# Ledger of designs, part 72: designed miniproteins, single chains, continued (4)

Each design is a single chain, and the fold is of that chain. pLDDT is the mean over its residues in the fold that is shown.

## One batch from the design tools (miniprotein)

Design m14485
Fold by ESMFold2-Fast:
Structure m14485 (fold): chain A 65 residues (1-65)
Amino acid sequence: SEFQEKAKEWAEEKAKEEAEAIAKRHGIDPEDIKVKVEVEGDKIIVTVTMGGKTYTAVDSLEGFP
C-alpha cells in the first residue's frame, strides 16, 4: 500500500532524527545508531539501537491522516 510505504518512510526519517539528536547530547557515535522500522498490520514498530542499548516504540497506522 502506498499509504503504508509513506507512513514507514516518515516514521523511519523521524526516528533517525530523534535518535541522532539524543546521541549528540550523549556523545554517542553515529555508527552506534541503528533504526529499524517494520509495519505489522495496523501498527508501525520502530526499533532504535544507541550505544548498545535497544528501544522499541509502537505507533498506530490508523492514527495517520
Scores: mean pLDDT 73

Design m14486
Fold by ESMFold2-Fast:
Structure m14486 (fold): chain A 80 residues (1-80)
Amino acid sequence: SAVELSPEELEKYEKMGKEILEVLKEGLEKGLSAEEIAEKIKEIMLKYGVPEEDVEKFKEQLAKLSKEQLEEMVKEMEAA
């Protein structure tokens, strides 16, 4: 069975997701590189207690994305 998150953990991760979306939007608006955006998202994820190994993997994947792929990610997150 899949481990279900508690309501408190869901609220925490929803708040983290909103902060990540804000950083993505601001970074793209300011013309930041994918690497700079990925570093800012890493700091947010660490602040919310995501394991360092998972944060580093996510950062490495984000840093490889094009501007167009980051813009698509923002659209998908806003549609959720």
Scores: mean pLDDT 79

Design m14487
Fold by ESMFold2-Fast:
Structure m14487 (fold): chain A 89 residues (1-89)
Amino acid sequence: MLPAPSGLTVSDAYEGGSVTLTSTGPSGATYTWQFRPLGSDEWTSIGTSSSGTLTLTNLTLSDTGYYRTVATTSDGSSSSGQVELKVYP
């Protein structure tokens, strides 16, 4: 059974600013970052990383929503819990 990615954190964010999301999963995992807008049930892939980090820059109000990561290894994949990012004007 794969350990789920953990350590997902978010700080307060403002338009034109930046935020870094960090997740920790199994060693050697590839991380697929996914975004879900408020009021949607669909997850969209927005990037991949080998380090478990995603930096968002030039934030807009449309970046408000839920974020998660899916860690994939040779043994399969496991998703993190979701976090809500709120972008303030």
Scores: mean pLDDT 75

Design m14488
Fold by ESMFold2-Fast:
Structure m14488 (fold): chain A 91 residues (1-91)
Amino acid sequence: MALEEAIKLLKELKEMSENNEGSEEEHRELMLEILRKIAEAAGLSEETIEAGLAAYLAGADAFEAFFATLSEEQQAKIIEVAKKVQEELEK
Protein backbone atom coordinates (compact mmCIF):
# COMPACT_ATOMS: atom_id res chain seq x y z
CA MET A 1 0.00 0.00 0.00
CA ALA A 2 1.17 3.55 -0.75
CA LEU A 3 0.68 4.50 2.93
CA GLU A 4 3.04 1.70 4.09
CA GLU A 5 5.61 2.78 1.48
CA ALA A 6 5.35 6.43 2.68
CA ILE A 7 5.91 5.35 6.31
CA LYS A 8 8.94 3.22 5.30
CA LEU A 9 10.52 6.06 3.30
CA LEU A 10 9.87 8.60 6.08
CA LYS A 11 11.54 6.27 8.63
CA GLU A 12 14.54 6.02 6.26
CA LEU A 13 14.67 9.85 6.00
CA LYS A 14 14.47 10.18 9.82
CA GLU A 15 17.28 7.63 10.29
CA MET A 16 19.49 9.43 7.73
CA SER A 17 18.84 12.77 9.46
CA GLU A 18 19.60 11.35 12.95
CA ASN A 19 22.88 9.86 11.63
CA ASN A 20 23.78 13.04 9.63
CA GLU A 21 23.87 10.89 6.48
CA GLY A 22 22.87 11.80 2.95
CA SER A 23 23.10 15.06 1.05
CA GLU A 24 20.53 17.87 1.05
CA GLU A 25 19.64 16.67 -2.48
CA GLU A 26 19.10 13.05 -1.31
CA HIS A 27 16.85 14.28 1.54
CA ARG A 28 14.84 16.36 -0.99
CA GLU A 29 14.45 13.41 -3.40
CA LEU A 30 13.27 11.15 -0.56
CA MET A 31 10.79 13.80 0.68
CA LEU A 32 9.32 14.14 -2.84
CA GLU A 33 8.83 10.35 -3.00
CA ILE A 34 7.19 10.39 0.47
CA LEU A 35 4.79 13.19 -0.62
CA ARG A 36 3.96 11.24 -3.80
CA LYS A 37 3.08 8.12 -1.76
CA ILE A 38 0.95 10.15 0.69
CA ALA A 39 -0.98 11.68 -2.23
CA GLU A 40 -1.43 8.20 -3.82
CA ALA A 41 -2.76 6.87 -0.47
CA ALA A 42 -5.17 9.85 -0.36
CA GLY A 43 -6.53 8.78 -3.78
CA LEU A 44 -5.35 11.79 -5.80
CA SER A 45 -4.96 11.51 -9.58
CA GLU A 46 -1.44 11.32 -11.05
CA GLU A 47 -2.00 14.76 -12.68
CA THR A 48 -2.96 16.28 -9.29
CA ILE A 49 0.04 14.61 -7.60
CA GLU A 50 2.47 16.05 -10.19
CA ALA A 51 0.94 19.54 -9.72
CA GLY A 52 1.30 19.19 -5.93
CA LEU A 53 4.95 18.11 -6.15
CA ALA A 54 5.73 21.04 -8.48
CA ALA A 55 4.05 23.42 -5.99
CA TYR A 56 6.05 21.91 -3.09
CA LEU A 57 9.32 22.56 -4.97
CA ALA A 58 8.21 26.16 -5.72
CA GLY A 59 7.81 26.90 -2.00
CA ALA A 60 5.33 27.20 0.86
CA ASP A 61 3.11 29.88 -0.75
CA ALA A 62 2.75 27.85 -3.97
CA PHE A 63 1.96 24.68 -2.01
CA GLU A 64 -0.66 26.50 0.11
CA ALA A 65 -2.29 27.86 -3.08
CA PHE A 66 -2.29 24.34 -4.59
CA PHE A 67 -3.87 22.83 -1.45
CA ALA A 68 -6.63 25.49 -1.58
CA THR A 69 -7.58 24.30 -5.13
CA LEU A 70 -8.38 20.80 -3.80
CA SER A 71 -11.90 19.78 -2.73
CA GLU A 72 -12.70 19.63 1.01
CA GLU A 73 -12.86 15.81 0.68
CA GLN A 74 -9.39 15.67 -0.94
CA GLN A 75 -7.95 18.04 1.71
CA ALA A 76 -9.44 15.95 4.57
CA LYS A 77 -8.08 12.71 3.05
CA ILE A 78 -4.56 14.13 2.68
CA ILE A 79 -4.63 15.37 6.32
CA GLU A 80 -5.87 11.93 7.47
CA VAL A 81 -3.06 10.11 5.60
CA ALA A 82 -0.43 12.61 6.84
CA LYS A 83 -1.59 12.12 10.46
CA LYS A 84 -1.31 8.31 10.11
CA VAL A 85 2.24 8.67 8.74
CA GLN A 86 3.16 11.04 11.62
CA GLU A 87 1.68 8.66 14.25
CA GLU A 88 3.82 5.77 12.90
CA LEU A 89 6.95 7.96 13.16
CA GLU A 90 6.19 8.61 16.87
CA LYS A 91 6.23 4.86 17.62
Scores: mean pLDDT 78

Design m14489
Fold by ESMFold2-Fast:
Structure m14489 (fold): chain A 83 residues (1-83)
Amino acid sequence: MSAEELLRRARELAAQGTADAIRQAIRLVKEAIRLAKDKLPASSYTAAMILLVAAEFSLERGDLETAREDVLAAIDIVEEALK
């Protein structure tokens, strides 16, 4: 699966808004970042990773809306950097 396909799948999962779907979306975004690491500006990598860490902390606290927003923001950063 390409980085672009992983990001598309992650967006679909984040849209479901459940804890398990958001957790899976975070995993897919991390994999997309890993596959595209050499193409990502350092600033985009850092910003996306900060948002994914924030999303994980929000999930642990049961704040699903904040976790979803942070994952979607991370996806937007990575997608824009790859275009």
Scores: mean pLDDT 87

Design m14490
Fold by ESMFold2-Fast:
Structure m14490 (fold): chain A 85 residues (1-85)
Amino acid sequence: KPPEFSEEERKEVLEKLDEAIEEMKKNGSSEELINLAELIKENIEKGRLTRDEAASLLAMLSSIAKLMGEEKTAELLREVADLVE
């Protein structure tokens, strides 16, 4: 896969990340984790992140969520990271 998102890939990733953020809010995830996920989303929308950078940041955020005891949040973020590859 190329390092840059295609238009279709970017749309799918943004839709999945929006769903993940909404579920995080519903599950009472930490505001700092929600804010970081929204920041990653904004930077993907603005074309500031390559696919690998986005995947790495989402995977790191998932790991941080797990360390904070937020297993459901970690699962949601890992699913988005895996979609990005």
Scores: mean pLDDT 84

Design m14491
Fold by ESMFold2-Fast:
Structure m14491 (fold): chain A 89 residues (1-89)
Amino acid sequence: SEKEELIAELRELVKELEELIKELLEKMKEETDLKKILEGIGLILRAIGLIFEAERLLNDPNVSLEELKELIERLRELIKEIKEFLEKL
């Protein structure tokens, strides 16, 4: 079903985001530019918030297709931002 496909996609995006957070944390250990440190922290906090939202939706048997699609798009946008930020470190 469309819902099962969206749930599978959401789970895969969460895994990708978790791996990117790990990479970001490792690279940030050697960062000395305060502006970059603050930007990195902001991305990590946003990622934590979206992971909690994903867990909430994945545990809701009545989750709508619209809610799943909206969160998937937000995860894709943040993943893109983190990848672009990592290239600048």
Scores: mean pLDDT 90

Design m14492
Fold by ESMFold2-Fast:
Structure m14492 (fold): chain A 68 residues (1-68)
Amino acid sequence: LEAELRSIPRERFISVLTGRVLRHIADGDYDGAAAYLEAALAVARSDPSVDQSTIDSLERLLALIRSK
């Protein structure tokens, strides 16, 4: 999972992550959506090319999913 996330081009990172997270949510798989976002956050935090604003957005999305 993390290796796959690291292979996503930065400019497509948010759109790909959002699509996959939304798919998990649509399937009622909130645990899967949360796990995917946790892995994505780990990759984003380890990548110096990822802006803090992007990390903050992913953290907010994870909090929203966990509230379900």
Scores: mean pLDDT 73

Design m14493
Fold by ESMFold2-Fast:
Structure m14493 (fold): chain A 98 residues (1-98)
Amino acid sequence: TLQDLRDRGNQGDAQAWTNLGRIYVSQGNFDDAIYYSDKALSLDPRNADAWYIRGLAYFNQGNFSEAIKDFEQALRLDPRNGKAAMYYYQARRKLEEL
């Protein structure tokens, strides 16, 4: 449950916060996705998934500059994340269209 994930995150499980961020992205709740991804990154700044999920939330809010930074960090930690690479190039293209 969402409550189980919050309880585990409060106990120091960075991956539980990352999983909450992923769920909130899927629901279109991008502010909550950023909030929980920030918590995950505060516990584990090497969590590539948390960088990627926060980047996705920023991307969906139209904050392409922040999305690019987060996808760059996700790719530095996990160069095989093809989705992060795809969204990185999409975010760059979107920023150039503004």
Scores: mean pLDDT 91

Design m14494
Fold by ESMFold2-Fast:
Structure m14494 (fold): chain A 65 residues (1-65)
Amino acid sequence: SKVEALLASADTDGDGYLSKEEAIAVLQELGLSETAARIVVDKLAENGRVNVDKLKAELERLGLT
């Protein structure tokens, strides 16, 4: 899917986590404003990173997949 492709390309080190800036970029590519993307990222972030599976689940909940 488009979301899976974007998440895979943003996960540069392949560890299943995105930096906050990588997660914000993915959300903006999916049509969120920077403000909305930062709110989502801040909600999901753990130790400055965002788990890809949790982000994917949140995108599904928001109807973006």
Scores: mean pLDDT 78

Design m14495
Fold by ESMFold2-Fast:
Structure m14495 (fold): chain A 100 residues (1-100)
Amino acid sequence: STKAQLTALKNQLAQLRRQARQATSLDQVAQIAQQTMGAIMQAANTSTNESIKNELISLARETQRRFGEAILAGDLEAARRVVVEGSERAIELIDQEISS
């Protein structure tokens, strides 16, 4: 079911958020970021709520942009923060759909 798939993606995002907080290198956070953006886009593709779908797509694009800026700056703290914030917002959006 859509709700079961969204719940699985929410759990994956929660795990990725924890991994991002613990990342000790730009290479490590970049791998986590790629998985995080993939999970957000999978949630967008799975969503049946047009508003939530559009917000998840916008979130993935904004997270990619902000992450690129953090990587270019060589800022591990900023890179971790971007991935954590993106994951948290995606979880909130998924929870809104599951609770509907």
Scores: mean pLDDT 92

Design m14496
Fold by ESMFold2-Fast:
Structure m14496 (fold): chain A 87 residues (1-87)
Amino acid sequence: MSPLERAVELTRAVAELLGYSEEEKERLLEAVRFLAESDDPRYRSLLASLVTAAEAFLADPDDEAARRRAENGMAAALSAYEDALKA
């Protein structure tokens, strides 16, 4: 599985567990794909952090700290994507 495919799958699984709508999931996956296709090292670091946080949360859904890290990672990805679209 490619790093892009893994980031997309993990983000979808987290969003599903957190009760995100289909529209919110589509927006998140669009952001993740955009960042994964970029050569910007900041985006690579952001995606690596998101993947790690998503894996931790999915391994222990009762871990509130892991949940918070995953939510923050997804919010950071959306923010970076929106900022890139404004440039």
Scores: mean pLDDT 83

Design m14497
Fold by ESMFold2-Fast:
Structure m14497 (fold): chain A 88 residues (1-88)
Amino acid sequence: MEELLRRLAEAERRLFEAIKKGDAKEAERSAREIVRLSREILERTFPPEEAERLMKGLGESLKFLAQQAEKEGHKETAEALRKVAEEI
């Protein structure tokens, strides 16, 4: 569990850096890693219904980050983040 949390924190750091730089490819990769790690952590920690509810919350958070990327002029980064959020 501790290793998954460390990897999640690193993926979150990379995502925020990618958003600031407008790196759509790195933002998509980091967002997908966050989704994967979060699902693993939540499925180990919570009942299925609660885990799914929290995963939907993650999708909404990614949509808010996409809106931030658009405000900064990073349209492709915003599109990548929305795509990942839709796949949750």
Scores: mean pLDDT 86

Design m14498
Fold by ESMFold2-Fast:
Structure m14498 (fold): chain A 79 residues (1-79)
Amino acid sequence: MKTLEEISGIYKSLENDEEYELTVDEDGKVTAKKVSGGEPVPVKVLSYDKKTKELVLQFEGEKEARKYKLIKKLPSKEL
């Protein structure tokens, strides 16, 4: 099973330059929130390439998956 812990971070859309903050909760649920503003939306992680830092996300209710690239890793909340 893929661990989702590495997915938390800020990702840039490869389609339209939109940036999203992705967070993973204890249940492995991933949410995406626009850095420019907006509410967190549940997303499905369809694939994550650790080599290229590319992520394929499908937003809940959307028909198509979209590609995002990691631009900034977020640190753990507890150091």
Scores: mean pLDDT 72

Design m14499
Fold by ESMFold2-Fast:
Structure m14499 (fold): chain A 79 residues (1-79)
Amino acid sequence: SSELEELIENLKEAIEKGDEKKAKELIEQISRLLREMGFPEEEVEKIKKGIENAIKWGLENNEGKLAGRLVEGELRRLL
């Protein structure tokens, strides 16, 4: 989905910039789209937690760019 690809790229940029508010908004948009694509709520919540953990790790270790790439890689596996 081109919409999902755009959201993933925007999320990566938000994580790299440390924009937690924008990242949270994009996570909710991605979660909505994953549900529309047929992912069950349990899987969507697991994905959200994985993204949140990667963001937290990136902030704590000053590795926002790497955290953004890790999140991008995980989400692109769903395409």
Scores: mean pLDDT 83

Design m14500
Fold by ESMFold2-Fast:
Structure m14500 (fold): chain A 85 residues (1-85)
Amino acid sequence: SALEERILDLLYRKGVVSTKEIAEELGLSQSTVRRHLRRLKARGLVLEPKPGKYRLDEEGAAEWLRRRGLRTPVEELQAAVERVL
């Protein structure tokens, strides 16, 4: 959905984000954000490394990232290192 895409884009841009920060950035209620994050977590696209803090699951979101021509943070760092060899 368009909302789930916006949440995934935000997590990609910022890394680790709280439910409150996502709600404020997207102009949504925290309950609405939590509902969508629960679904995204169940699909393996996001992780909750600390209670209330969310980030992209690099492995589970790999197909979503590649479809958008984006890289996981690990792949981005690897590409940067390879450029200075």
Scores: mean pLDDT 75

Design m14501
Fold by ESMFold2-Fast:
Structure m14501 (fold): chain A 60 residues (1-60)
Amino acid sequence: MSPEEAAERANRLGAAGAVYGDEEAVALGQKGSELALQGDSEGAMKLNEEAERRLREAGY
């Protein structure tokens, strides 16, 4: 995943966290976007995976 794609995914997961009331998913999305924009695509992907996992358990 490119840094730009990882940042876009992180932003979407953070927004979903806000909708589902998961403050940790929002924080993971914000941090993931920052890491992706700094060139850490692997770190961003790991945070995105954790945020997606949390949201899926909440019904995402």
Scores: mean pLDDT 80

Design m14502
Fold by ESMFold2-Fast:
Formats: sequence, C-alpha cells, structure tokens
Structure m14502 (fold): chain A 74 residues (1-74)
Amino acid sequence: MTPAADRSGLMQAAAAGLRDAVLLALRSGLVDVNLQDAAGRTALDAAREAGHTELAEALEKVMRELGADLSVKP
C-alpha cells in the first residue's frame, strides 16, 4: 500500500471508483477537501476523468459542505 494515503491514495481511490472509501476519507477529515495530486487534480477531477459520475456528484456535495467556509464567489 502507498504510505501517502493523504494524496496518492485518495486520487487512486477516486480513479478506481471506491466511492465509500473516498467519501469516508473526506467526511472524516482524513484528507484536505481541496487536495491536489502532482497533476493538479482533485478527487472530484479523478472521479470525473475515470467516468464515475455517481462518485463525482457525491464528491461535489461533500466538497461544497466542507469547503463552504471559504465562501469565495468572484
């Protein structure tokens, strides 16, 4: 297993469609909701690129809830 579950593991899980693992990690605060990999992709981007539409929709909802504190809408 990769020791960098905070970054690499989250992206790999999203790309593999491991919905429950990705959502649990974000909701439990195990990783930053805006975490980007070496290519600048978030978990949401990885899920969308892999075609996991259901996971991508769930990630959008979770990221909005957790990222709402930023309230940036330029």
Scores: mean pLDDT 66

Design m14503
Fold by ESMFold2-Fast:
Structure m14503 (fold): chain A 60 residues (1-60)
Amino acid sequence: TDEKLKREIKLLETSIKNLEAQKAAAKSTLPVDEAERIEKYLDEQIALLRKRIEELKAKI
């Protein structure tokens, strides 16, 4: 179970890294107003994933 939880945490960490890359890509390719809207959406998703990671860490 702990090994499965650690693997889930690693996958969530990778997802956060991918979302951060999407934010960077949006800022470089999109108009400022569109990039800001996408950044806010992705920041909300990242916050939810970080909260989930902390919940999983508490079970280890």
Scores: mean pLDDT 85

Design m14504
Fold by ESMFold2-Fast:
Structure m14504 (fold): chain A 95 residues (1-95)
Amino acid sequence: ETEKAIKLAKELRDFVKEAAEKSGLPEVKRYAERAIASLEETIEDIKKKENKKGALSDVGGALRDAEQMAKVSGDEEFLEKARKLIEEIIKEINK
């Protein structure tokens, strides 16, 4: 469960990086940097096993920044996939 949550968070981080590079827009890259930072904090919180609330808060932050990326870029396919990954991360954290 912990290993799967970390793997999913890393997959989302890489997916966010790819979406930002594909858009080429500076504003999208700014939101992506914020989402990536939140996901890196989520991974560290999961590793510590004591900060479940912190991990959930950080992944929620990543979702908000992913929503802004999609709003600016118009990439709804990115948003749909990001939301599904976040739902899976939350599910694994809550196991």
Scores: mean pLDDT 84

Design m14505
Fold by ESMFold2-Fast:
Structure m14505 (fold): chain A 82 residues (1-82)
Amino acid sequence: MKEDEEFLERLREVAEGAVRRTREAVEAGDLEKAREIAELLRRGAERAYEELLKAGFSEETAREGQRILEEAARRAAEAVAE
């Protein structure tokens, strides 16, 4: 359980950082970079559940990981749409 908890905490940090980078890119006028980061988050969210299960995490952890990335992808897409 400790490894799962530490992983999810790290994943939340990475996801939040990616959303922040997307917003910073939009603010800088670098829409190509912003769209690239948003697309990477979207693809990560699509694959998260299966990849986490394949890596040996529990279904609960895999679902939470997917949720974290789905929320980040949504926030990044919203920032790009600005």
Scores: mean pLDDT 83

Design m14506
Fold by ESMFold2-Fast:
Structure m14506 (fold): chain A 76 residues (1-76)
Amino acid sequence: MATATADLNGAPIAGTDLQTNGSVSIDFDASKGVLISYSMSNPNPKAGETVTLTLTATYADGSTVSASGDVKVVKR
């Protein structure tokens, strides 16, 4: 089993001068074909709000693993 970790820190928020502040990490099996995606609980947050950031690893067999964390929205 080849384990890899993906970290998302400082994700930009499209159409704004804002980004997330805080890291969310996911461990996954790098020996399989994998697609890593992320989503936020609020797509239009304001500076100073807290959003839940979710990372999802989707394998070619359709299995998934996910990790989520609460991150603060800050100005870039």
Scores: mean pLDDT 75

Design m14507
Fold by ESMFold2-Fast:
Structure m14507 (fold): chain A 60 residues (1-60)
Amino acid sequence: MEQEIENLSQEELESLYRKLVAKIKEIDPDREVVERPPTGREALILATKMYLEEMEHINK
């Protein structure tokens, strides 16, 4: 069930990104988030990883 972010499909990354952005906006509305995932795979991976780390820090 655990997957490396870099190994997720584009669709899985977009889904995960959207879920993370939605949660972050609910928890910290002042946090700069873009609800639409980046179009480039590498950019999407980076943004998804950043939001995962933010969620971990918020829910520590």
Scores: mean pLDDT 73

Design m14508
Fold by ESMFold2-Fast:
Structure m14508 (fold): chain A 59 residues (1-59)
Amino acid sequence: MTEEEFIKEVSEKLDLPEGLIRSALEFYKKNPNANVGQLSRIVGGGPARVVLDELEKLF
């Protein structure tokens, strides 16, 4: 899966702007030990766990 495919699929799945998913992906690439709380500041508390789980599967 490419990063662009990841961004599109997760954006559509969670009904979030692609820019927020892209920001979460770029943050995770720089901070591979990022926790749910840090991702919640980017994508919101509700989707943060799902976004982290999907990022962990990608890497």
Scores: mean pLDDT 85

Design m14509
Fold by ESMFold2-Fast:
Structure m14509 (fold): chain A 68 residues (1-68)
Amino acid sequence: GEPRKITIYLPSLEAAFELLRELREKGVELEVLEMSSTKIVVRVISDKEVEIGGKKLRKGDILEIIVK
């Protein structure tokens, strides 16, 4: 399928880093595309699928984490 962009909102950068750690522990390999105090954008580079908040992350998908 075509790459998708999935956006999630988290209360802090600490919460964002914790989510990224959990994804890596589940075998999801991520490439960091962008990182700022308000946003982290990563690309899934592994073949492992994982579900986050009812949404499936697949290889090539972009996960955008916005700190609110």
Scores: mean pLDDT 82

Design m14510
Fold by ESMFold2-Fast:
Structure m14510 (fold): chain A 66 residues (1-66)
Amino acid sequence: MEEKIKEAVEKAAREIEERTGLQVDVSVRDGLPVVRARGAPLTEEQKLAVTKITSRLLKEIDEIEK
């Protein structure tokens, strides 16, 4: 179970970095994905990309835990 969550988290982190160019740390707290980005304030496009990817990750985590 945790290995699949770790895989999903690592995949999401890579997708965010590839799509936005941000250095990010992605973790799961109480079943919720948490993203920490380093650098200047995020653009609206970067925020949208992070939100979409984390929403997908949340659904994947929910499916893994069922």
Scores: mean pLDDT 76

Design m14511
Fold by ESMFold2-Fast:
Structure m14511 (fold): chain A 63 residues (1-63)
Amino acid sequence: SPFIQLSADQKKQREEEAKKLIEDVKKDPSASRVSAAGVMAVALDLEGDYKSSEELRKTVKEV
């Protein structure tokens, strides 16, 4: 079970933030963006959004 419970609206906002960060990493894979992606993936795991976490982690592994 997730450590942090989010509302449906909060989950959608976080999904959008994750998608934006994936795009940002793909466009410019700077060390700071890769680091931010790793931090967000951990937050997504704690929030129970394992799919977005996996997509973000895969993006980081490809750069």
Scores: mean pLDDT 81

Design m14512
Fold by ESMFold2-Fast:
Structure m14512 (fold): chain A 93 residues (1-93)
Amino acid sequence: SELDRALKGETLSDEDVAIELKVDPKYTELVKKIIEELGGKILSSKPSEVNGKPVTEIVALIKGSKIHELLEKLKEKGIELYEIRITAIQPPV
C-alpha cells in the first residue's frame, strides 16, 4: 500500500492523495497544523471512536511526496495514530 511505502521512507508520487487519520482528541489541533504546514488541506474533522475510545477523525488532501515527512513529524511530536488510511483521489481507470 502507499502507507507501507511511506513508512519505509519511499518517495511517493507528487499527486494529491486523501488521508484519514484517527488521533486522540488532545492532538487534533496539532495534527491539523502539521498537515497545513506540509501544504495539505483539511477537508473534515469530526468526533469518532476506535474500540470505544474517543478519537478525532481528520480527513485531508496532501501531496503523496509529503506523506513520509508527515508521519515522521507525528512520530517526533509523540502523536500516536489509532488508524491511518491513504486513498488515491482519482478512481483507477
Scores: mean pLDDT 76

Design m14513
Fold by ESMFold2-Fast:
Structure m14513 (fold): chain A 83 residues (1-83)
Amino acid sequence: SEKIEEAKRLAREALELARRGRVEEAERKLREALKLALEGLPATKATAIALGVIGEILDGELAGDPAGGLIRAAEYLLEALEE
C-alpha cells in the first residue's frame, strides 16, 4: 500500500527527529504518518493503532518527557505497520 509505505517513511523520520530532541518537528511528522496509516487500514486496526500511538504521546507529556513519548509512539506505529 502506497499510504502505508509513506506512513512508515514519515514515522522513521519522526523517530530520528525525536531521538535528536526535535520535538515539534517529530510531532508534525508523526501526526502525518498516523493520518496516512489510518487512511490505509481497516477501521478496527486503525482504531487500535491510533489509541496506542496517542497513548504513548500522552504518557510522555504527563511524565515531562515529550521526546521519549514521541520515540515510543513512532516505534509503536512502525511495529504495528510491519504486522
Scores: mean pLDDT 87

Design m14514
Fold by ESMFold2-Fast:
Structure m14514 (fold): chain A 65 residues (1-65)
Amino acid sequence: SEKEKIEAVKKKLEELAKQGFKKIVEVQLKANEYIRKHHKPPPQELVEEAEKLKPELEELLEKQK
């Protein structure tokens, strides 16, 4: 269901935000605002933005080693 898809995206963004990555926190805020206003899953473009940030976060963590 769409509700399950929304919940999955929220959990994913919350997990990434807990790592303190500022950009993902911004995407999480945008996604939550969209869900609140439209009661639909966030647009594919916003999901893709979050997915792009995941490799960037992993690259930053790898560089810290």
Scores: mean pLDDT 70

Design m14515
Fold by ESMFold2-Fast:
Structure m14515 (fold): chain A 92 residues (1-92)
Amino acid sequence: SMVEEKVRLAYEIAEEEGVPLVLSLENLVKLAKKNPEKLAEIIYDNITAFRGLLKKTGLEEEYEKRLERFLKKLEEKDPELAKEIRELMEKE
């Protein structure tokens, strides 16, 4: 499944760059397969879920650097998915 491959790619890069995720890989794949049209939104929600907590702990600057490294690596492998996630970041 293309959806599963994209979720696994995003999950692996998030783990490499130290971006915390709310859902496990298995649950993220399950959610994305049920809502393939919302793949970018699902990934976006999961990688940004801890922003509020990190802001309160003074870790937001380091988190934003990790998130940018995540997006840069994702763009190298899946530029369309990375673009959709960046567009969601600009709307919020």
Scores: mean pLDDT 84

Design m14516
Fold by ESMFold2-Fast:
Structure m14516 (fold): chain A 98 residues (1-98)
Amino acid sequence: SMAERVARARRLLAEASQAYDEGKYEETVKLFREAVEAAQDDPRLAAVAYTLLGEAYRKLGKYDEAIEAFKRAVQLAEEAGLPTDYARELLEEVEKEK
């Protein structure tokens, strides 16, 4: 069900955030990728998940993947009527770092 998928996405985001805090960025990317798949029917949650995925890719020095994740986060945030400023700022920062 949609409710079960959303609950799974939230659990994966929590697990990924813990892995991120522990510096396990490869594991973090894997968990956030699973979270974006689970959140695909919820544009608000998907926008958050893609922003966090971009940050994890950035930590790995995978700048092209980070850019694509942040662009997708901006697109989903616009579709959901959410502010885009944070995702756009992260996109500008990663473009300077590559």
Scores: mean pLDDT 87

Design m14517
Fold by ESMFold2-Fast:
Structure m14517 (fold): chain A 83 residues (1-83)
Amino acid sequence: SSKVKEAVEFSAESILKAGEWIEKNFEELRKLSEETKKLLKEAEEAKKEGKTELAEALIEYVENRMSEKAKEAKEKYEKLKKE
């Protein structure tokens, strides 16, 4: 299955390039979030309407919220792995 192939590829890269791969995956995961995409689409529409400040605020809100949530999630699972 595609999930099995992805896990095997991740394991191989984790041994060789763990830090870089994890960082990139977090970035891609944020970009693929449906909620994030919706807010970014709203920001694009605001920009088209000349509401530049609103567009910037929406993007900044998404970046800050997603970044904080990713950091909290990482801290939480690292503690859980500490058994």
Scores: mean pLDDT 60

Design m14518
Fold by ESMFold2-Fast:
Structure m14518 (fold): chain A 100 residues (1-100)
Amino acid sequence: MIEEGVKAINEAISLLSDDDALKRIADFLISKGIPSDSARKRLEALDRETVAGELRNLEFRLVYLEESYRKNPSPEIRKALDEVKEEVEEIKKIAEETKS
């Protein structure tokens, strides 16, 4: 499961050279609430480095929460992991639609 999620994120990053994929991924990230106004403005400007950075942050959260849940299973960690997995599935769908 984690390997599939990491692969999906890396495939999305590789597609950022495609303007349609870049816009769809940026729009999705904006919809999920960006932590800072600066990051939001860069996503609205379709800055590829910022979009790639946010995808790398998503990858880090997925890996970290999976490892945390494996070592110390808790309802709170499970809920956070499920939320991250849902975000990864949306990124995967965007990547698959862009390839089609």
Scores: mean pLDDT 79

Design m14519
Fold by ESMFold2-Fast:
Structure m14519 (fold): chain A 81 residues (1-81)
Amino acid sequence: SIVDEVEAVLDAVLAEHGDAPLEDQLKLLAMRLSEIFEGLPEEKKRELLRRIGEVMAEALRRRWSLEETAARVLEVVREVV
């Protein structure tokens, strides 16, 4: 499922880039998530990108961990997909 693909990407970024700045982690995450969402209907893709963008913006403002950001991203994906 798309949820499983998103979880795998989140886990991979955390494992491979856990020591990187959050901004760099989120850039990589956004790129990889965009590839996963490419196969979705345009309306769902737009909603996911909007909501995930809001989550990432808040994560940077509040200086969240990647783990907290990942949990919020996954929540959005489960609600939209």
Scores: mean pLDDT 84

Design m14520
Fold by ESMFold2-Fast:
Structure m14520 (fold): chain A 62 residues (1-62)
Amino acid sequence: SELGVYYDKDKGVYAVPVRPGLSSDERIAELQKWIKDGVRVYQLGEEPALGVPVLEEPVIES
């Protein structure tokens, strides 16, 4: 799977899941924690610009 930059809405920060030495399973485990905390997930190349809230790019009309 292609996973890009994660943005924690509550914390207002971006997180990159790539670290040297991490296995795919370890990366997925960290990603699952961020998702449970309300983090948005992107594919590589679809990541938002730094400082822009994720909710403003993937606007969902309800």
Scores: mean pLDDT 47

